# Designed miniproteins, single chains, continued (4): the designs that were tried, part 90

Each design is a single chain, and the fold is of that chain. pLDDT is the mean over its residues in the fold that is shown.

## One batch from the design tools (miniprotein)

Design m15117
Fold by ESMFold2-Fast:
Structure m15117 (fold): chain A 86 residues (1-86)
Amino acid sequence: MEEEEQRRVEETRARINKAADNGLEKSYEAAANEMGRVAQEEMDRLSPEARRRVADIAEDVFNELKKKYEELKKQIEQALREAMAA
């Protein structure tokens, strides 16, 4: 892979991470949607080899974010059940 494409892959990683951070302040669903949008937008500019690397990066970031939010979601659900039970 050419150095220019390598640089675009790293720029895409940074954009996906930034989109994930922005989503954390709003909602879990917003983060997932924004990450997907950024990844698709950048993938159109990349070679098939670079696209695979971006897809792998996006999947790793998404899986980590999902695990974090699933744990938080369970805590929120439990707190709501306790509040509703008075």
Scores: mean pLDDT 68

Design m15118
Fold by ESMFold2-Fast:
Structure m15118 (fold): chain A 78 residues (1-78)
Amino acid sequence: SAVRAEVRAALEARDWATVEALLAKPNPVGAIADVELTTYLLGLSVEELEELLEEAKDYPLVRELIEQVLAFKRLLGL
C-alpha cells in the first residue's frame, strides 16, 4: 500500500506533521495511518512514548494515539 509506505517513511523521519495529516484524511487512508502508527507505538517503551508525547504536543491526533497506547502499556505493567 502506498499509504503504508508513506506513513512508515514519515515515522522513520519523525515527521509528525505528515503523520497527523494522514490520520486526518477520510477512510481508508486515515484508518491505514491509524493502524500503522498504533503498530509502531506498541513497539516502543513507556519512556519513549512519554518523550513522544512532548514531541507531538502540537499534533492532536498523533498525541491521542500515543496517550491510548501509553495507557494500555501502563495497565499491563509494560
Scores: mean pLDDT 86

Design m15119
Fold by ESMFold2-Fast:
Structure m15119 (fold): chain A 94 residues (1-94)
Amino acid sequence: SVEERLAQAEAEIRRLLTAWLAENLSPEQQAAAEPILDEFIEYAKKALEAEEAGDLEKQKEYLKKAYEQLIKLLSLVSPELAEATRKAMEEYLK
């Protein structure tokens, strides 16, 4: 089902990003990153739900919000990667 696929995608994204953050951040920085990761996953999930519903306007809105959280998350590890992601977002939303 769509709900099962969404739950699996959410779990996999959380697992991969949590592992990447643990590889690159101190425990204190990881604690600071956790609420940002939670918001990123929430908006990414809402974007996917909007896509499934055919609501392109809401999909674009939630993708933008997800990207903003991803940029915040990446900036904790690499300002260069955060800037590259910001530029990619601006190009995509053009």
Scores: mean pLDDT 82

Design m15120
Fold by ESMFold2-Fast:
Structure m15120 (fold): chain A 85 residues (1-85)
Amino acid sequence: AAAALAALEAEIEAEVEEKLAALRAQFAANPDNPAKMTPEVEEELRLQGKGYLLEQRLEQGPTPELQARIRELEERLLELAKKRE
């Protein structure tokens, strides 16, 4: 149900934010890093992280709602990529 999906997404978002915080610290500590953690890069990483974790959960318990949410995230990532062209 939508409520169960929302609870799962909240859990995934917390995990993604924890990993992003670690990446931000790593970027700040590495002066030789040719890539910078910009807001746009952070947003892409957040969406990719959510998609990855949702796919992992899909393998454990596939549902139509979860599949639809993954498709929605992929569509958003494609739109974001198109805006850069």
Scores: mean pLDDT 73

Design m15121
Fold by ESMFold2-Fast:
Structure m15121 (fold): chain A 93 residues (1-93)
Amino acid sequence: AVVPALVELAKVKPDDALTALVELTKHRVESVRLAAVEGLKQLAQHGSASTKTRAEAALEDLALNDEVASVRKAASNALSDLGVEDLKKVILG
C-alpha cells in the first residue's frame, strides 16, 4: 500500500518519493525493505536520469549492506534488471 503510493508520488514529486523509499530501506521489518527495493526499481525504470542514478545508488547500498541475504539478493536482482552489471564489477571499477 505505502510503496505503490510512493511510486505514484514519484510522478509529481520524485525527490520526495525517492527520499521516502530510501527511509523504508532502513526499516526494521524485512518485508518493508523488500517492498522498498521494488519501489526503487520502478522509480529507476520510469524516472529521469538523476532519479535513476540515485535509486540505483540506494539499491547498491542495500545489496552490499543489508543484514538479510534475501534483501541483498532482491536489490542485486533489481540492479541487474536495470542493466547494472554484477556488484563485484561495479565495486572494482
Scores: mean pLDDT 75

Design m15122
Fold by ESMFold2-Fast:
Structure m15122 (fold): chain A 73 residues (1-73)
Amino acid sequence: MMLSEEEVDRLLEELEAATREAIATLSPEELRRYAEGLKRFIEQAMKRSSPEQQEKLREKARELEARVREAIA
């Protein structure tokens, strides 16, 4: 079934919290694996989202990927 707007907004909040925890607790190698999992998870969520919600997910994905990349560097 398609994700609702409320479900997408909740997912965005959960992804931000999970990414913050990952950056604080994981090694650089573990963070690389986390980033791969995050990318796949967002791709799956986008398939179940409206075009407007897909745009929100894409924007958040880029933001979170950038933060993980900075933490690894």
Scores: mean pLDDT 81

Design m15123
Fold by ESMFold2-Fast:
Structure m15123 (fold): chain A 59 residues (1-59)
Amino acid sequence: SLLEITRKVNEWILELKKKNVTKEDLRAMLKERGVEVEPNADETTLLLKLAQVLREELS
């Protein structure tokens, strides 16, 4: 369900925050999934894009 997908994605985001992932780590994760992002995208924007990609993968 969408609710379960949302919970799983939120849990994953919290886990990344605990690990103090860098913008470079987030860009690498997006690049591995074939997602291009703006060169000046901040960490929040990168996290939101990655969360969106994961929701789509789980849908």
Scores: mean pLDDT 77

Design m15124
Fold by ESMFold2-Fast:
Structure m15124 (fold): chain A 80 residues (1-80)
Amino acid sequence: NLSLLVPALASLLDHEVQSVREGAAEALGKLSVQHPELVLEALQKSLPEIQDTAALSTLRVYLLGHPNQQLLELVEQHLP
């Protein structure tokens, strides 16, 4: 169920364990190729709650491998 999985992955971007954040970022990057709207919606809801910008930097790296302009712009708006 992607409607539950994608928001859960977005919340894991702020996880204390680096490998969990990296796995979530990679999974979201891959899912954004086939389901960009679901990933965009989840990130729009979760990004204001994410305090750790390192997780967002990790996500940005994966999004560069699978470019989507709306997702990149959204993530970059929350980076310094």
Scores: mean pLDDT 74

Design m15125
Fold by ESMFold2-Fast:
Structure m15125 (fold): chain A 100 residues (1-100)
Amino acid sequence: SPEAKLLVMSLAALVGHMLVFLRMKDSESARKVVLKMQATVDELAKVAPPSLQPKVQRLQQLVDELLQVLEKDPTDYEKLRELVDEIQEVLTEIDKELME
């Protein structure tokens, strides 16, 4: 789906912005990026084919956990980075399947 591919590209850009703000230790800007990621993953869930729905649900869970960590312990940069890295891995798998 062209719409799903555009949403995946948008999420990849947001992951890039998230990594910059985590490196800067800017938790306020990071939180704004996570809220945009959450909205974008919710849109992806509406347009992704049934075969990708489990991976999109995993992205929703990871983005929700990322928001929870930012709200509860915004200085846990190691945990925040681990979650972003896992989001990037799942997103890469979704992108690969959308190309096939």
Scores: mean pLDDT 88

Design m15126
Fold by ESMFold2-Fast:
Structure m15126 (fold): chain A 64 residues (1-64)
Amino acid sequence: MKEIEVESKDPLKKAKELAEELNLEILSVNISETDDGYVVVTVIGEKDGERVIIKAITKKEDLK
């Protein structure tokens, strides 16, 4: 299992771009907000039986 964490003003776009770059089969996409005012996009993908978790984070105020 691999975990990748990145920061991006467009977290959904960044998470999708990383999933495509890694040639992952996307199993789930979840968007959540933290109590500290951040938006976290979590993509769970799979390649050759290996699970990869991508977390892209941004401040809610930077989401335009």
Scores: mean pLDDT 81

Design m15127
Fold by ESMFold2-Fast:
Structure m15127 (fold): chain A 86 residues (1-86)
Amino acid sequence: ISDVNGAAAEIGRALFYEKLAQEDPSLKPLAEEERKRAVDAIKKTLEYIDSLTPEERKRYREILEGGIKAAEAYADDLFASYQAKR
């Protein structure tokens, strides 16, 4: 029920909206809602990981870390694309 890929997607959205809010402060409430969703998704994923065996916990944490890095890169790419479409 806890989705590691879902948590990574929520993180990517939150990072993208945070970058948008830096350009347009009127988007700060939207960025904050996306941040709350990302935090909730991370908490649920970590609770799931903590319920697993030690070997599974290591693997899933590595997947989550990789997903976070991919989400950061994806948010950067989306923001760059958005700025390019002036």
Scores: mean pLDDT 73

Design m15128
Fold by ESMFold2-Fast:
Structure m15128 (fold): chain A 66 residues (1-66)
Amino acid sequence: MLTGAEAADRGLERALALPDDASLGERVGAAEDAFREGGMGTGDENGGVGMSAYRLGLYALQLKQK
């Protein structure tokens, strides 16, 4: 099984690896797909893990817009 840290790392790598013409929604979707593939949920079942991965992805995307 992927750890929460591994899921978050994969999510960020996928989101940031998309081409520059990719939308914010596509980058968020790529991050969500990465940790879902690891058996991680985005809902209440894995709230702490899934939310942390999602939040880190959004934070990284906002920093990239600078």
Scores: mean pLDDT 58

Design m15129
Fold by ESMFold2-Fast:
Structure m15129 (fold): chain A 93 residues (1-93)
Amino acid sequence: MLGEVFQEAKKKGEVTEEQLEEATKYLMEEYGLSEEHARIIAEIALKLAAEGKYEQARKAAVAGIYAAKQGLSPEEIREIMEKAAKDEDIEYK
């Protein structure tokens, strides 16, 4: 699912509002995330995918979903996703 969305973003070289809304809805429905958490995860991951950083986008999305499920704030989720994208060590509470 997320892999297909990332491939579409990479092919277009840009993130559309439609892709962002579809990814946000997917994360809310599949993982039970709030709209705020889902949108931040979708935005960061899709931007990385559009830049051709597909593997970094995937790692960031997985880390963001996990952090959101742990109840982290949107800002903490962003920090965790940025660390995952850089292949830095991530400590989960």
Scores: mean pLDDT 75

Design m15130
Fold by ESMFold2-Fast:
Structure m15130 (fold): chain A 94 residues (1-94)
Amino acid sequence: MESVKLVNEKTSGSEEELEEALKKAEELEKENPEGTKAYTELLKAIVAGDYEAAREAAIRLIEIYAEKYGKPIKREEIEEKADEMVEELKKLRE
């Protein structure tokens, strides 16, 4: 519905979008440390090109949110969702 004030129109490259996403994630971590910390780790791993670390962070993020919202998720589904998240974020690099 609403996004925090993040917008870079002059630089339309994925690098700029990742930088803004990292800043937003670090700011959100102050309000929701558990979930947003995992998200920040995920974005940092993507920026570094460490897709294995990114996958691990995505798995942790999904686990934290599943527990917080009381939704039981199978390990296999968590891993599949983590892989999908990493693939979507890789598009921001390219």
Scores: mean pLDDT 67

Design m15131
Fold by ESMFold2-Fast:
Structure m15131 (fold): chain A 107 residues (1-107)
Amino acid sequence: SPLDLAVGALREIIRRVKAMIEAIEKGELTPEQVKELADEIISVLEYTKKLFPDELKPIIDEMIKAAEKMRNAKTKEEVIQYANDIIELARKALEKLGVPVEEVELP
């Protein structure tokens, strides 16, 4: 269903962003790779926004803004901050949809 695709997109975003934070902490990630992931997240969210209930679209817009801030972040600490904002907003959207959120350390 359209909702299953939207839920899948949110879960995948959480997994990929958590993996990015882990890679940053290990020194395995470049600023270019952060920008690429941010651009992919923005594109997925813009494309899938129509699949979400109207009451959740503001949360999706907040996630897009957080991803844009992550894309333009100047420090490792700012990237991790905005990455955590994306995860928390995605978790909040899943909770409002009545979907259980699973903790994952790596993808």
Scores: mean pLDDT 84

Design m15132
Fold by ESMFold2-Fast:
Structure m15132 (fold): chain A 86 residues (1-86)
Amino acid sequence: SVRREESVATFDEARTKVTVRHSAGAAAPGERASLSATATAGGKTANGAVTTAVVGPEPTVLTSTVDIEAKAGETLTVTSTLTVES
């Protein structure tokens, strides 16, 4: 299954890093989850590294960090995609 989330924000301060945390709580233990994130600000787009984990019996949270320069007052759009394989 695939779950996609988008967040849009404007900050009073410049941002150079965006960290996305995504819960794979809808996945069954033993399934493989992958998280990718993309950030866009001021016409610039940056991609985070794809992170993967095997879902365990405890809640699994994946984290992707994106380096992007968002100046104060620029709209920052972050899109994250969580893919779970059966």
Scores: mean pLDDT 72

Design m15133
Fold by ESMFold2-Fast:
Structure m15133 (fold): chain A 55 residues (1-55)
Amino acid sequence: GLIEELLEERGLTSEEDLRAVRETAEALARAFRVPLSRGIIELAVDIVVIDREAK
């Protein structure tokens, strides 16, 4: 799916990373009251990647 493709591009392939992006994207969509668009999913991927790099 789209999330899996975007994560693969960023070198993230674990089930934990997939779950983190899904949960982040859903939280962002709810917070901003917008549908799960490519932009929201890309933002969620960027957030998870930045968080991982900071640790």
Scores: mean pLDDT 77

Design m15134
Fold by ESMFold2-Fast:
Parts: C-alpha cells; sequence; structure tokens
Structure m15134 (fold): chain A 72 residues (1-72)
C-alpha cells in the first residue's frame, strides 16, 4: 500500500537507516538495562529490548552482547 515515502530493507537507503537505528539502540540499550536493574526492573526492561531488537532485525548474539555489557 503506497501512501507516501517509506524505506524498505531491500533499498540502500532503508538499509542505511536501519543500521543507524541499530547503532543508536545498542548504545542506549546497555545503559537502559543497567539502570533498570538498579531499581529491580531488569527483566521488564529486557522484554522491551527484545521487542525493539526484533523490530530492528538484530540477532540474538547482538542482544546477548548488550545484556553482558549491562551486567559489567
Amino acid sequence: MPFGPRLSVDTELGRQQLEANRQVFRRDAAGMLAGSRQVGLGEDALEVLREVARIFGLSQEELDRIVEEAER
């Protein structure tokens, strides 16, 4: 359904935007997890991060690295 400008992962621009979003997510996610664990909400934060990671198409390996960084 073409209603307006949309980016697809099949286009170069879509892939570039997805990569930029992944980089931002990786930086922020570790800090969010660490902060959430300090207040006892680490499991809830992890569920939110799993959902966002699926939207960005991140692998389980990338999510595992974020979790490890938040624990250190």
Scores: mean pLDDT 69

Design m15135
Fold by ESMFold2-Fast:
Structure m15135 (fold): chain A 71 residues (1-71)
Amino acid sequence: LSEEQKQVYVKAVEAIGKKGGFSEEEIQKYIEKILNAKNAKEAAKILLEFGKKAGLSDDEVNRIGVEAATA
């Protein structure tokens, strides 16, 4: 993963965590998982897992990812 791609996923994790009402500690744990992801497939899997915990559909998680990429 490029540094730019990692920043997009980090922003998406923060957005999901805020929507799901997660603590900063839980959000930070998922940010660490993203930063340790070796490829885009692993990062996407982590993002979808966190979205599911937040009660979000895969479509909602994908929308958040697109918004993070364009911010």
Scores: mean pLDDT 82

Design m15136
Fold by ESMFold2-Fast:
Structure m15136 (fold): chain A 58 residues (1-58)
Amino acid sequence: MTREEAEELARKAAENLLEQGIDFDKVLDKVAQVIADETGISKEEARELLKKAYEELK
């Protein structure tokens, strides 16, 4: 449940960053923290999910 929610949020965040042309590396920490706070997963886990979503969208 929590992990699936985090995966969905990470995917949406990655799409939004790409659409706006925002430098992913500059906001990775902030976005990962938001996902961690909302879903209860660790910040490290949120970072991995964000990286995975970003790689998938390349």
Scores: mean pLDDT 77

Design m15137
Fold by ESMFold2-Fast:
Structure m15137 (fold): chain A 90 residues (1-90)
Amino acid sequence: MEHAEKAAELAEEGARYAREGDVEKAAEKIFESGKALGEGLYEQGNVEKAVGAKLLGIGYSLDALLSGDGEKAAELARELAELAEKAKEE
């Protein structure tokens, strides 16, 4: 599943940037991950889950930026990575 693989990669990149203290880049990758996951779920006909994934990416990206906290950004990125990995199996 191409979009779910992309989403997982982007989320792991986000977690890496967050651990390096680059919260802005982490937030960007979190947003891109949620978008990719949403696209994959939409193509599977899961419109409600697709909207949820996109909103989650937006919310997590905003939370990371507003907190300025690399540890929080890393947690949010890891949650999104777990959701993307689960989507690869479904």
Scores: mean pLDDT 82

Design m15138
Fold by ESMFold2-Fast:
Structure m15138 (fold): chain A 63 residues (1-63)
Amino acid sequence: SEAELERWKKEALEIAEEGLRAGLSDDEILDKVRAALEAKGVPLEHMIEVMGYISQWLHERRR
């Protein structure tokens, strides 16, 4: 559902923000987000959407 997708995006953003504060690379942050989504049993379709969203968000925040 759309509400579930938005929830996963929000949780993934929290992980990405923590990773940025910790000085992790984009690849390390994306791996951490993927592992968290896999552990929660997020469907592949939603995982692809969330991963794309986080990748774009990280790209926009990097200089």
Scores: mean pLDDT 83

Design m15139
Fold by ESMFold2-Fast:
Structure m15139 (fold): chain A 56 residues (1-56)
Amino acid sequence: MTEEELDAAVERARRLLFSGEDVPELKKLSPQVQIKLAAYPELLTRKDKEEVAKAL
């Protein structure tokens, strides 16, 4: 995956997370990745972003 694809996946995941809908795929992410995605997206590592992209 390219960096652009990973960043696009993170943006999509955050949009889904803040939509208020129940997205079971996002709940399967590791707790650390869920916390970073919700509150500290700047702390997401490349591996974290790959986990998000794989879940979507």
Scores: mean pLDDT 80

Design m15140
Fold by ESMFold2-Fast:
Structure m15140 (fold): chain A 51 residues (1-51)
Amino acid sequence: MSGGQRLLSGLYSTFQVWQQALERNGSSEELRKWAEDSRRSAALFQELMDK
């Protein structure tokens, strides 16, 4: 899992940047909510993998 943890960490960082850009460009309530939900899910998954 050490290799997977490193890959996931990189993916999470990229995902965070993408979500920030999406939130900035999207004025839609749905887009903002989806970005928030996605961020929360990613954080939860990252925590699971860090354990």
Scores: mean pLDDT 67

Design m15141
Fold by ESMFold2-Fast:
Structure m15141 (fold): chain A 76 residues (1-76)
Amino acid sequence: MEPEIEVVNTPSEVQGRAAEGLARRLSAEYGATSDNVFLFGKTSIENLMAKEAKRLGGISLDDAARRLLEETRRWE
């Protein structure tokens, strides 16, 4: 279960559509702001990553981004 093709960058790499779907789902589950839901762009996803990192006990943004990408693969 060791991914070799995981991204090192921000979730801007999640191809917009996946980022929007993820933002909407995380907004519904975690109560994201309107910014997170409305704009699936880099800033909105970075806010989601920061919120996820804090909620998970202060993990790094890279770890949060990788977790979000894994979730997008499930939701598609």
Scores: mean pLDDT 51

Design m15142
Fold by ESMFold2-Fast:
Structure m15142 (fold): chain A 80 residues (1-80)
Amino acid sequence: PPPEASEAEVEELLRRLREENPRHAELVEEARRRGLSNAELYLLARLALELKVSEEELRELIELLLENQELRKLAEERKA
């Protein structure tokens, strides 16, 4: 997977996901609103499209990524 993803790349995957499984697309859009990066959103959308994860599994992955982002934020605050 690419280390960085553009908003356009995320939108293209979300467009496909909305067509194949709109419920998964809604979860990824919610993750974007909750502050996940484009790279993380790209990863989530690809996992949903390629592995066909369940709605519950996708929610769990989103929570793990949000927790990881918060841990990175805490580590950065510790450096200050």
Scores: mean pLDDT 75

Design m15143
Fold by ESMFold2-Fast:
Structure m15143 (fold): chain A 73 residues (1-73)
Amino acid sequence: MPVEQLSLTPEQRARVDTFIRLVLDLSEWARREDTVDALDRAGEISGVLLDLLERGASPEELRAAYDKLLAEL
């Protein structure tokens, strides 16, 4: 059936799903740390991930950036 909003391609869906999962995981980490520094860092990492997503980064690139930034916490 014709629709105004087309379904995401598997690649686009994978990117968006990866972004959402990483942001949710980051939110849980920040909640467990329960510090202002952790919340600020979570915000910064979320911003980096969003910028990468908007630039068309692959799920692998999003995960690599997340893993690297999280390891620096």
Scores: mean pLDDT 76

Design m15144
Fold by ESMFold2-Fast:
Structure m15144 (fold): chain A 79 residues (1-79)
Amino acid sequence: AMAELDRILDRAAELAGLSREQLLVEITKQVRKYVDEGLSVEEAFAKAVYDVLVKHGVDPETAKRIAEEVLEALRRIAA
């Protein structure tokens, strides 16, 4: 699960033209926003991934698929 999440995030960073560290900083800012809106941490994180990818020019359909992969990986870790 952790290794799977790491691979998904590395691919997301490459598509966005960011380092993994830059991606995580931007995700963290968006996660706070969505948690304040009432989303679970896992849902907020996945939504944040989608938003960051789209902001950096990743196609919405590709960003959606990656966000779904992240959500599934996080749910497996949380279970």
Scores: mean pLDDT 83

Design m15145
Fold by ESMFold2-Fast:
Structure m15145 (fold): chain A 61 residues (1-61)
Amino acid sequence: TDREITKLELLRNVYRIARDALEFVIPRLSDADAARARAVIAGLDETIREIDTRIEELQRS
């Protein structure tokens, strides 16, 4: 539904802001902290991908 798609788009935007903020701080981190931050970004990217897939499914309906 349109409302469901709008909510998922908003949630996707929140995760995108979070990943971009984390990516911005990486150059200021130790190698160990940067590696942990990249792992978190990878998890956020996977969640964004799942949301994108769900939006696409709803748009096809």
Scores: mean pLDDT 87

Design m15146
Fold by ESMFold2-Fast:
Structure m15146 (fold): chain A 69 residues (1-69)
Amino acid sequence: MDDKEIELLAEASKTGKLTEEIKKVLDKRLEEVQKILGVKPATPEQLKSLEVSIMVGAELLVTEKKLLS
């Protein structure tokens, strides 16, 4: 995932605003996370939990980059 995608997800986490561009990035990462976890098709509640985790993870990555450079 490139820096622009991470920044978009971090902004979505902070503001709660989901643009079409942010939704595309979020959906892509959600598919990758589901593949890594090996879960069967998630329930809507599980998907929402994963979306929140992805966005919070992006905020942490942005914060880490600011600390390192």
Scores: mean pLDDT 72

Design m15147
Fold by ESMFold2-Fast:
Structure m15147 (fold): chain A 89 residues (1-89)
Amino acid sequence: MEQEEEAERIAELFRKNGLKEGLSEELVELAVEKILEMQKKGPTTVYGMTAAAVKLMEEKDPSAAEKVRKAGEATIKEVEEERRRREEE
């Protein structure tokens, strides 16, 4: 997957998982913006993008940090599964 396309997919999955964990749409949007910002700054990993989103939420809303961490873990797992399936083709 191209880096830009992967970042967009990570953002989509994070939005889905963040809402599932009970994060507000505003907090999910902030995390998504951070993920996309990290991609624009140069090559990064799904781990780096999700870690940056978690760090941002710890700074903006510490009470939501646990939910963001869980959303990030679920997003990483889904991205890794999609990548593995694509590479097996």
Scores: mean pLDDT 75

Design m15148
Fold by ESMFold2-Fast:
Structure m15148 (fold): chain A 114 residues (1-114)
Amino acid sequence: SELDLLLQLAKGTSLPVVVMLDDEVVYLSPKVLEILGMSEEEVRELARELVAEAKAAGFNEKGLHVMVREVTSSDGKKHTVTVISKRIVVDGKEHILSLLGLGDEAVEWVTPPV
């Protein structure tokens, strides 16, 4: 499934990412906690808020939405987060699969050179 592939990529790449299915965190990289200096619960809440914003903005004809936001770590540093949300079907039901990545690498995945 798309979820299984995304989880394999997230775990295998050692990237500071969070993977969400709907409003539930299904993977949270320890690097995200290190970079943001936040608890797992604080990061889960931040991720839910970002995904809710993406859902409210709407999806394109391919069921995809991409947005870039700035988040502030516990020490006051600013970080770029890229949110990629896609409509998927799991067990005959539509869900939203979201990947949230910290730093420029996540932006480069979704913004091909012009």
Scores: mean pLDDT 78

Design m15149
Fold by ESMFold2-Fast:
Structure m15149 (fold): chain A 85 residues (1-85)
Amino acid sequence: MEAEEEVRELEEKLKELVEKLGEGAVFAVLKKKLVPAQEVYAKDPENPENQEEAIRLTIEGTREAIEELEKALKNGEEVEKLEAT
């Protein structure tokens, strides 16, 4: 599955970021970026179109979270700020 292949690549990136930044910071940013996917899924969990859109938004949100975390790591941003957001 396309989504499964993308998720595997994203999971490997997240694992590396957890090792460098810690679990709290990584999951705080990830949780924030996954809100749109959660809202779409919650509207009608049994609807295949909503399920597909929620998966798409989960992949997009995860990519955005990874980009934000990599930028924070590169710029030496405080872990405290990532968790607070």
Scores: mean pLDDT 74

Design m15150
Fold by ESMFold2-Fast:
Structure m15150 (fold): chain A 94 residues (1-94)
Amino acid sequence: DEQERQIELQAAQSALELLEEIKKEIESLPKEASDEEKAEALRKKLEELGGVEHDLEFEKYLIRNVERVLEAVKEYLETHSTKSLEKLEEEIEK
Protein backbone atom coordinates (compact mmCIF):
# COMPACT_ATOMS: atom_id res chain seq x y z
CA ASP A 1 0.00 0.00 0.00
CA GLU A 2 2.70 2.53 1.01
CA GLN A 3 4.93 1.59 -1.98
CA GLU A 4 1.90 1.86 -4.30
CA ARG A 5 1.07 5.31 -2.85
CA GLN A 6 4.67 6.48 -3.41
CA ILE A 7 4.43 5.43 -7.07
CA GLU A 8 1.06 7.22 -7.39
CA LEU A 9 2.47 10.42 -5.82
CA GLN A 10 5.49 10.36 -8.17
CA ALA A 11 3.15 9.88 -11.15
CA ALA A 12 0.91 12.72 -9.91
CA GLN A 13 3.92 15.06 -9.51
CA SER A 14 5.11 14.22 -13.05
CA ALA A 15 1.58 14.79 -14.36
CA LEU A 16 1.37 18.13 -12.51
CA GLU A 17 4.63 19.36 -14.08
CA LEU A 18 3.48 18.25 -17.54
CA LEU A 19 0.01 19.82 -17.08
CA GLU A 20 1.54 23.14 -15.94
CA GLU A 21 3.70 23.19 -19.10
CA ILE A 22 0.63 22.34 -21.23
CA LYS A 23 -1.38 25.12 -19.52
CA LYS A 24 1.43 27.60 -20.27
CA GLU A 25 1.38 26.56 -23.95
CA ILE A 26 -2.44 26.87 -24.09
CA GLU A 27 -2.24 30.37 -22.54
CA SER A 28 0.31 31.37 -25.24
CA LEU A 29 -2.07 30.37 -28.07
CA PRO A 30 -3.68 33.33 -29.92
CA LYS A 31 -7.20 33.85 -28.53
CA GLU A 32 -8.47 34.81 -32.01
CA ALA A 33 -7.38 31.48 -33.56
CA SER A 34 -9.97 28.81 -34.36
CA ASP A 35 -10.36 25.76 -32.10
CA GLU A 36 -8.76 23.64 -34.83
CA GLU A 37 -5.73 25.98 -35.14
CA LYS A 38 -5.27 25.97 -31.34
CA ALA A 39 -5.52 22.16 -31.27
CA GLU A 40 -2.91 21.83 -34.05
CA ALA A 41 -0.50 24.19 -32.25
CA LEU A 42 -0.93 22.31 -28.96
CA ARG A 43 -0.41 18.97 -30.75
CA LYS A 44 3.00 20.14 -32.02
CA LYS A 45 3.99 21.11 -28.47
CA LEU A 46 2.82 17.76 -27.08
CA GLU A 47 4.97 16.00 -29.71
CA GLU A 48 8.00 17.95 -28.38
CA LEU A 49 7.09 16.77 -24.84
CA GLY A 50 7.00 13.10 -25.95
CA GLY A 51 3.37 13.00 -27.03
CA VAL A 52 1.65 10.07 -28.73
CA GLU A 53 -0.36 9.60 -31.94
CA HIS A 54 -4.01 10.60 -31.37
CA ASP A 55 -6.73 12.74 -32.92
CA LEU A 56 -7.20 16.48 -32.27
CA GLU A 57 -10.15 15.84 -29.92
CA PHE A 58 -7.62 15.22 -27.11
CA GLU A 59 -6.00 18.62 -27.62
CA LYS A 60 -9.45 20.27 -27.77
CA TYR A 61 -10.34 18.54 -24.47
CA LEU A 62 -7.14 19.83 -22.82
CA ILE A 63 -7.75 23.41 -24.06
CA ARG A 64 -11.22 23.34 -22.45
CA ASN A 65 -10.34 21.41 -19.27
CA VAL A 66 -6.64 21.92 -18.40
CA GLU A 67 -7.31 24.18 -15.37
CA ARG A 68 -9.85 21.73 -13.89
CA VAL A 69 -7.50 18.75 -14.39
CA LEU A 70 -4.54 20.71 -12.98
CA GLU A 71 -6.57 21.72 -9.90
CA ALA A 72 -7.63 18.09 -9.32
CA VAL A 73 -4.01 16.86 -9.50
CA LYS A 74 -2.83 19.62 -7.12
CA GLU A 75 -5.59 18.71 -4.64
CA TYR A 76 -4.59 15.03 -4.85
CA LEU A 77 -0.93 15.87 -4.10
CA GLU A 78 -1.90 18.14 -1.16
CA THR A 79 -4.23 15.53 0.42
CA HIS A 80 -1.95 12.49 -0.21
CA SER A 81 1.48 14.07 0.43
CA THR A 82 4.11 11.77 1.98
CA LYS A 83 5.14 14.72 4.19
CA SER A 84 1.82 14.42 6.07
CA LEU A 85 2.64 10.75 6.79
CA GLU A 86 6.16 11.66 8.01
CA LYS A 87 4.69 14.28 10.38
CA LEU A 88 2.20 11.72 11.72
CA GLU A 89 5.04 9.21 12.38
CA GLU A 90 7.03 11.93 14.22
CA GLU A 91 3.98 12.70 16.42
CA ILE A 92 3.59 8.99 17.31
CA GLU A 93 7.30 8.80 18.35
CA LYS A 94 6.89 11.75 20.77
Scores: mean pLDDT 64

Design m15151
Fold by ESMFold2-Fast:
Order: C-alpha cells, then structure tokens, then sequence
Structure m15151 (fold): chain A 59 residues (1-59)
C-alpha cells in the first residue's frame, strides 16, 4: 500500500514516514545543488508540508 493510501487510512506511522521521505529527498536535492544544512532542512520542511497538503487534496 502506498504512503498516500496509508495516510488516508489513518495509519499513525504514515505521517512519520512521509516526513522521513521528504527529508531524504531534500538531502539528495541539497547535495546536488550545493545547499548548506540550513537550506536543506528548510527544503525538507517545505516538501513535507507540500506532501501532506497534496495527500489531503487528492480524491
């Protein structure tokens, strides 16, 4: 089952997994673009918030 499906089903760990995945994606992007730790952290937070917003809006 996808993270989106698990999140919508009320899995208490799905949100934590989404956050971890967003942080990992942000790290990869940050390394490629030469971001510092602060910039990478802010990107991870923005991606996490965006993923939650998208999951709530998908029907």
Amino acid sequence: MSLEERYKAGDPNAEKEIKKQSEEVARGIGEKLGFDEEQTKKLGEALYETELWVFKRLK
Scores: mean pLDDT 77

Design m15152
Fold by ESMFold2-Fast:
Structure m15152 (fold): chain A 61 residues (1-61)
Amino acid sequence: MSDEELLEGFRRLLEEYRAAGASREALRIVADWFLAELEKAGHPAALIERLRAVAEEVLAA
């Protein structure tokens, strides 16, 4: 999976949860858990920061 595909998939996942009625708090929990798992898996810090930015965009909308 490319970084672009991962970023798009993550945004879509959070948008789907929001569309299903998930609260902002629930979306943050899901995002934080996902980012923590990627950090544990050894993904680069730059990718984690880009994913965090995507989460903040979705949470702000």
Scores: mean pLDDT 81

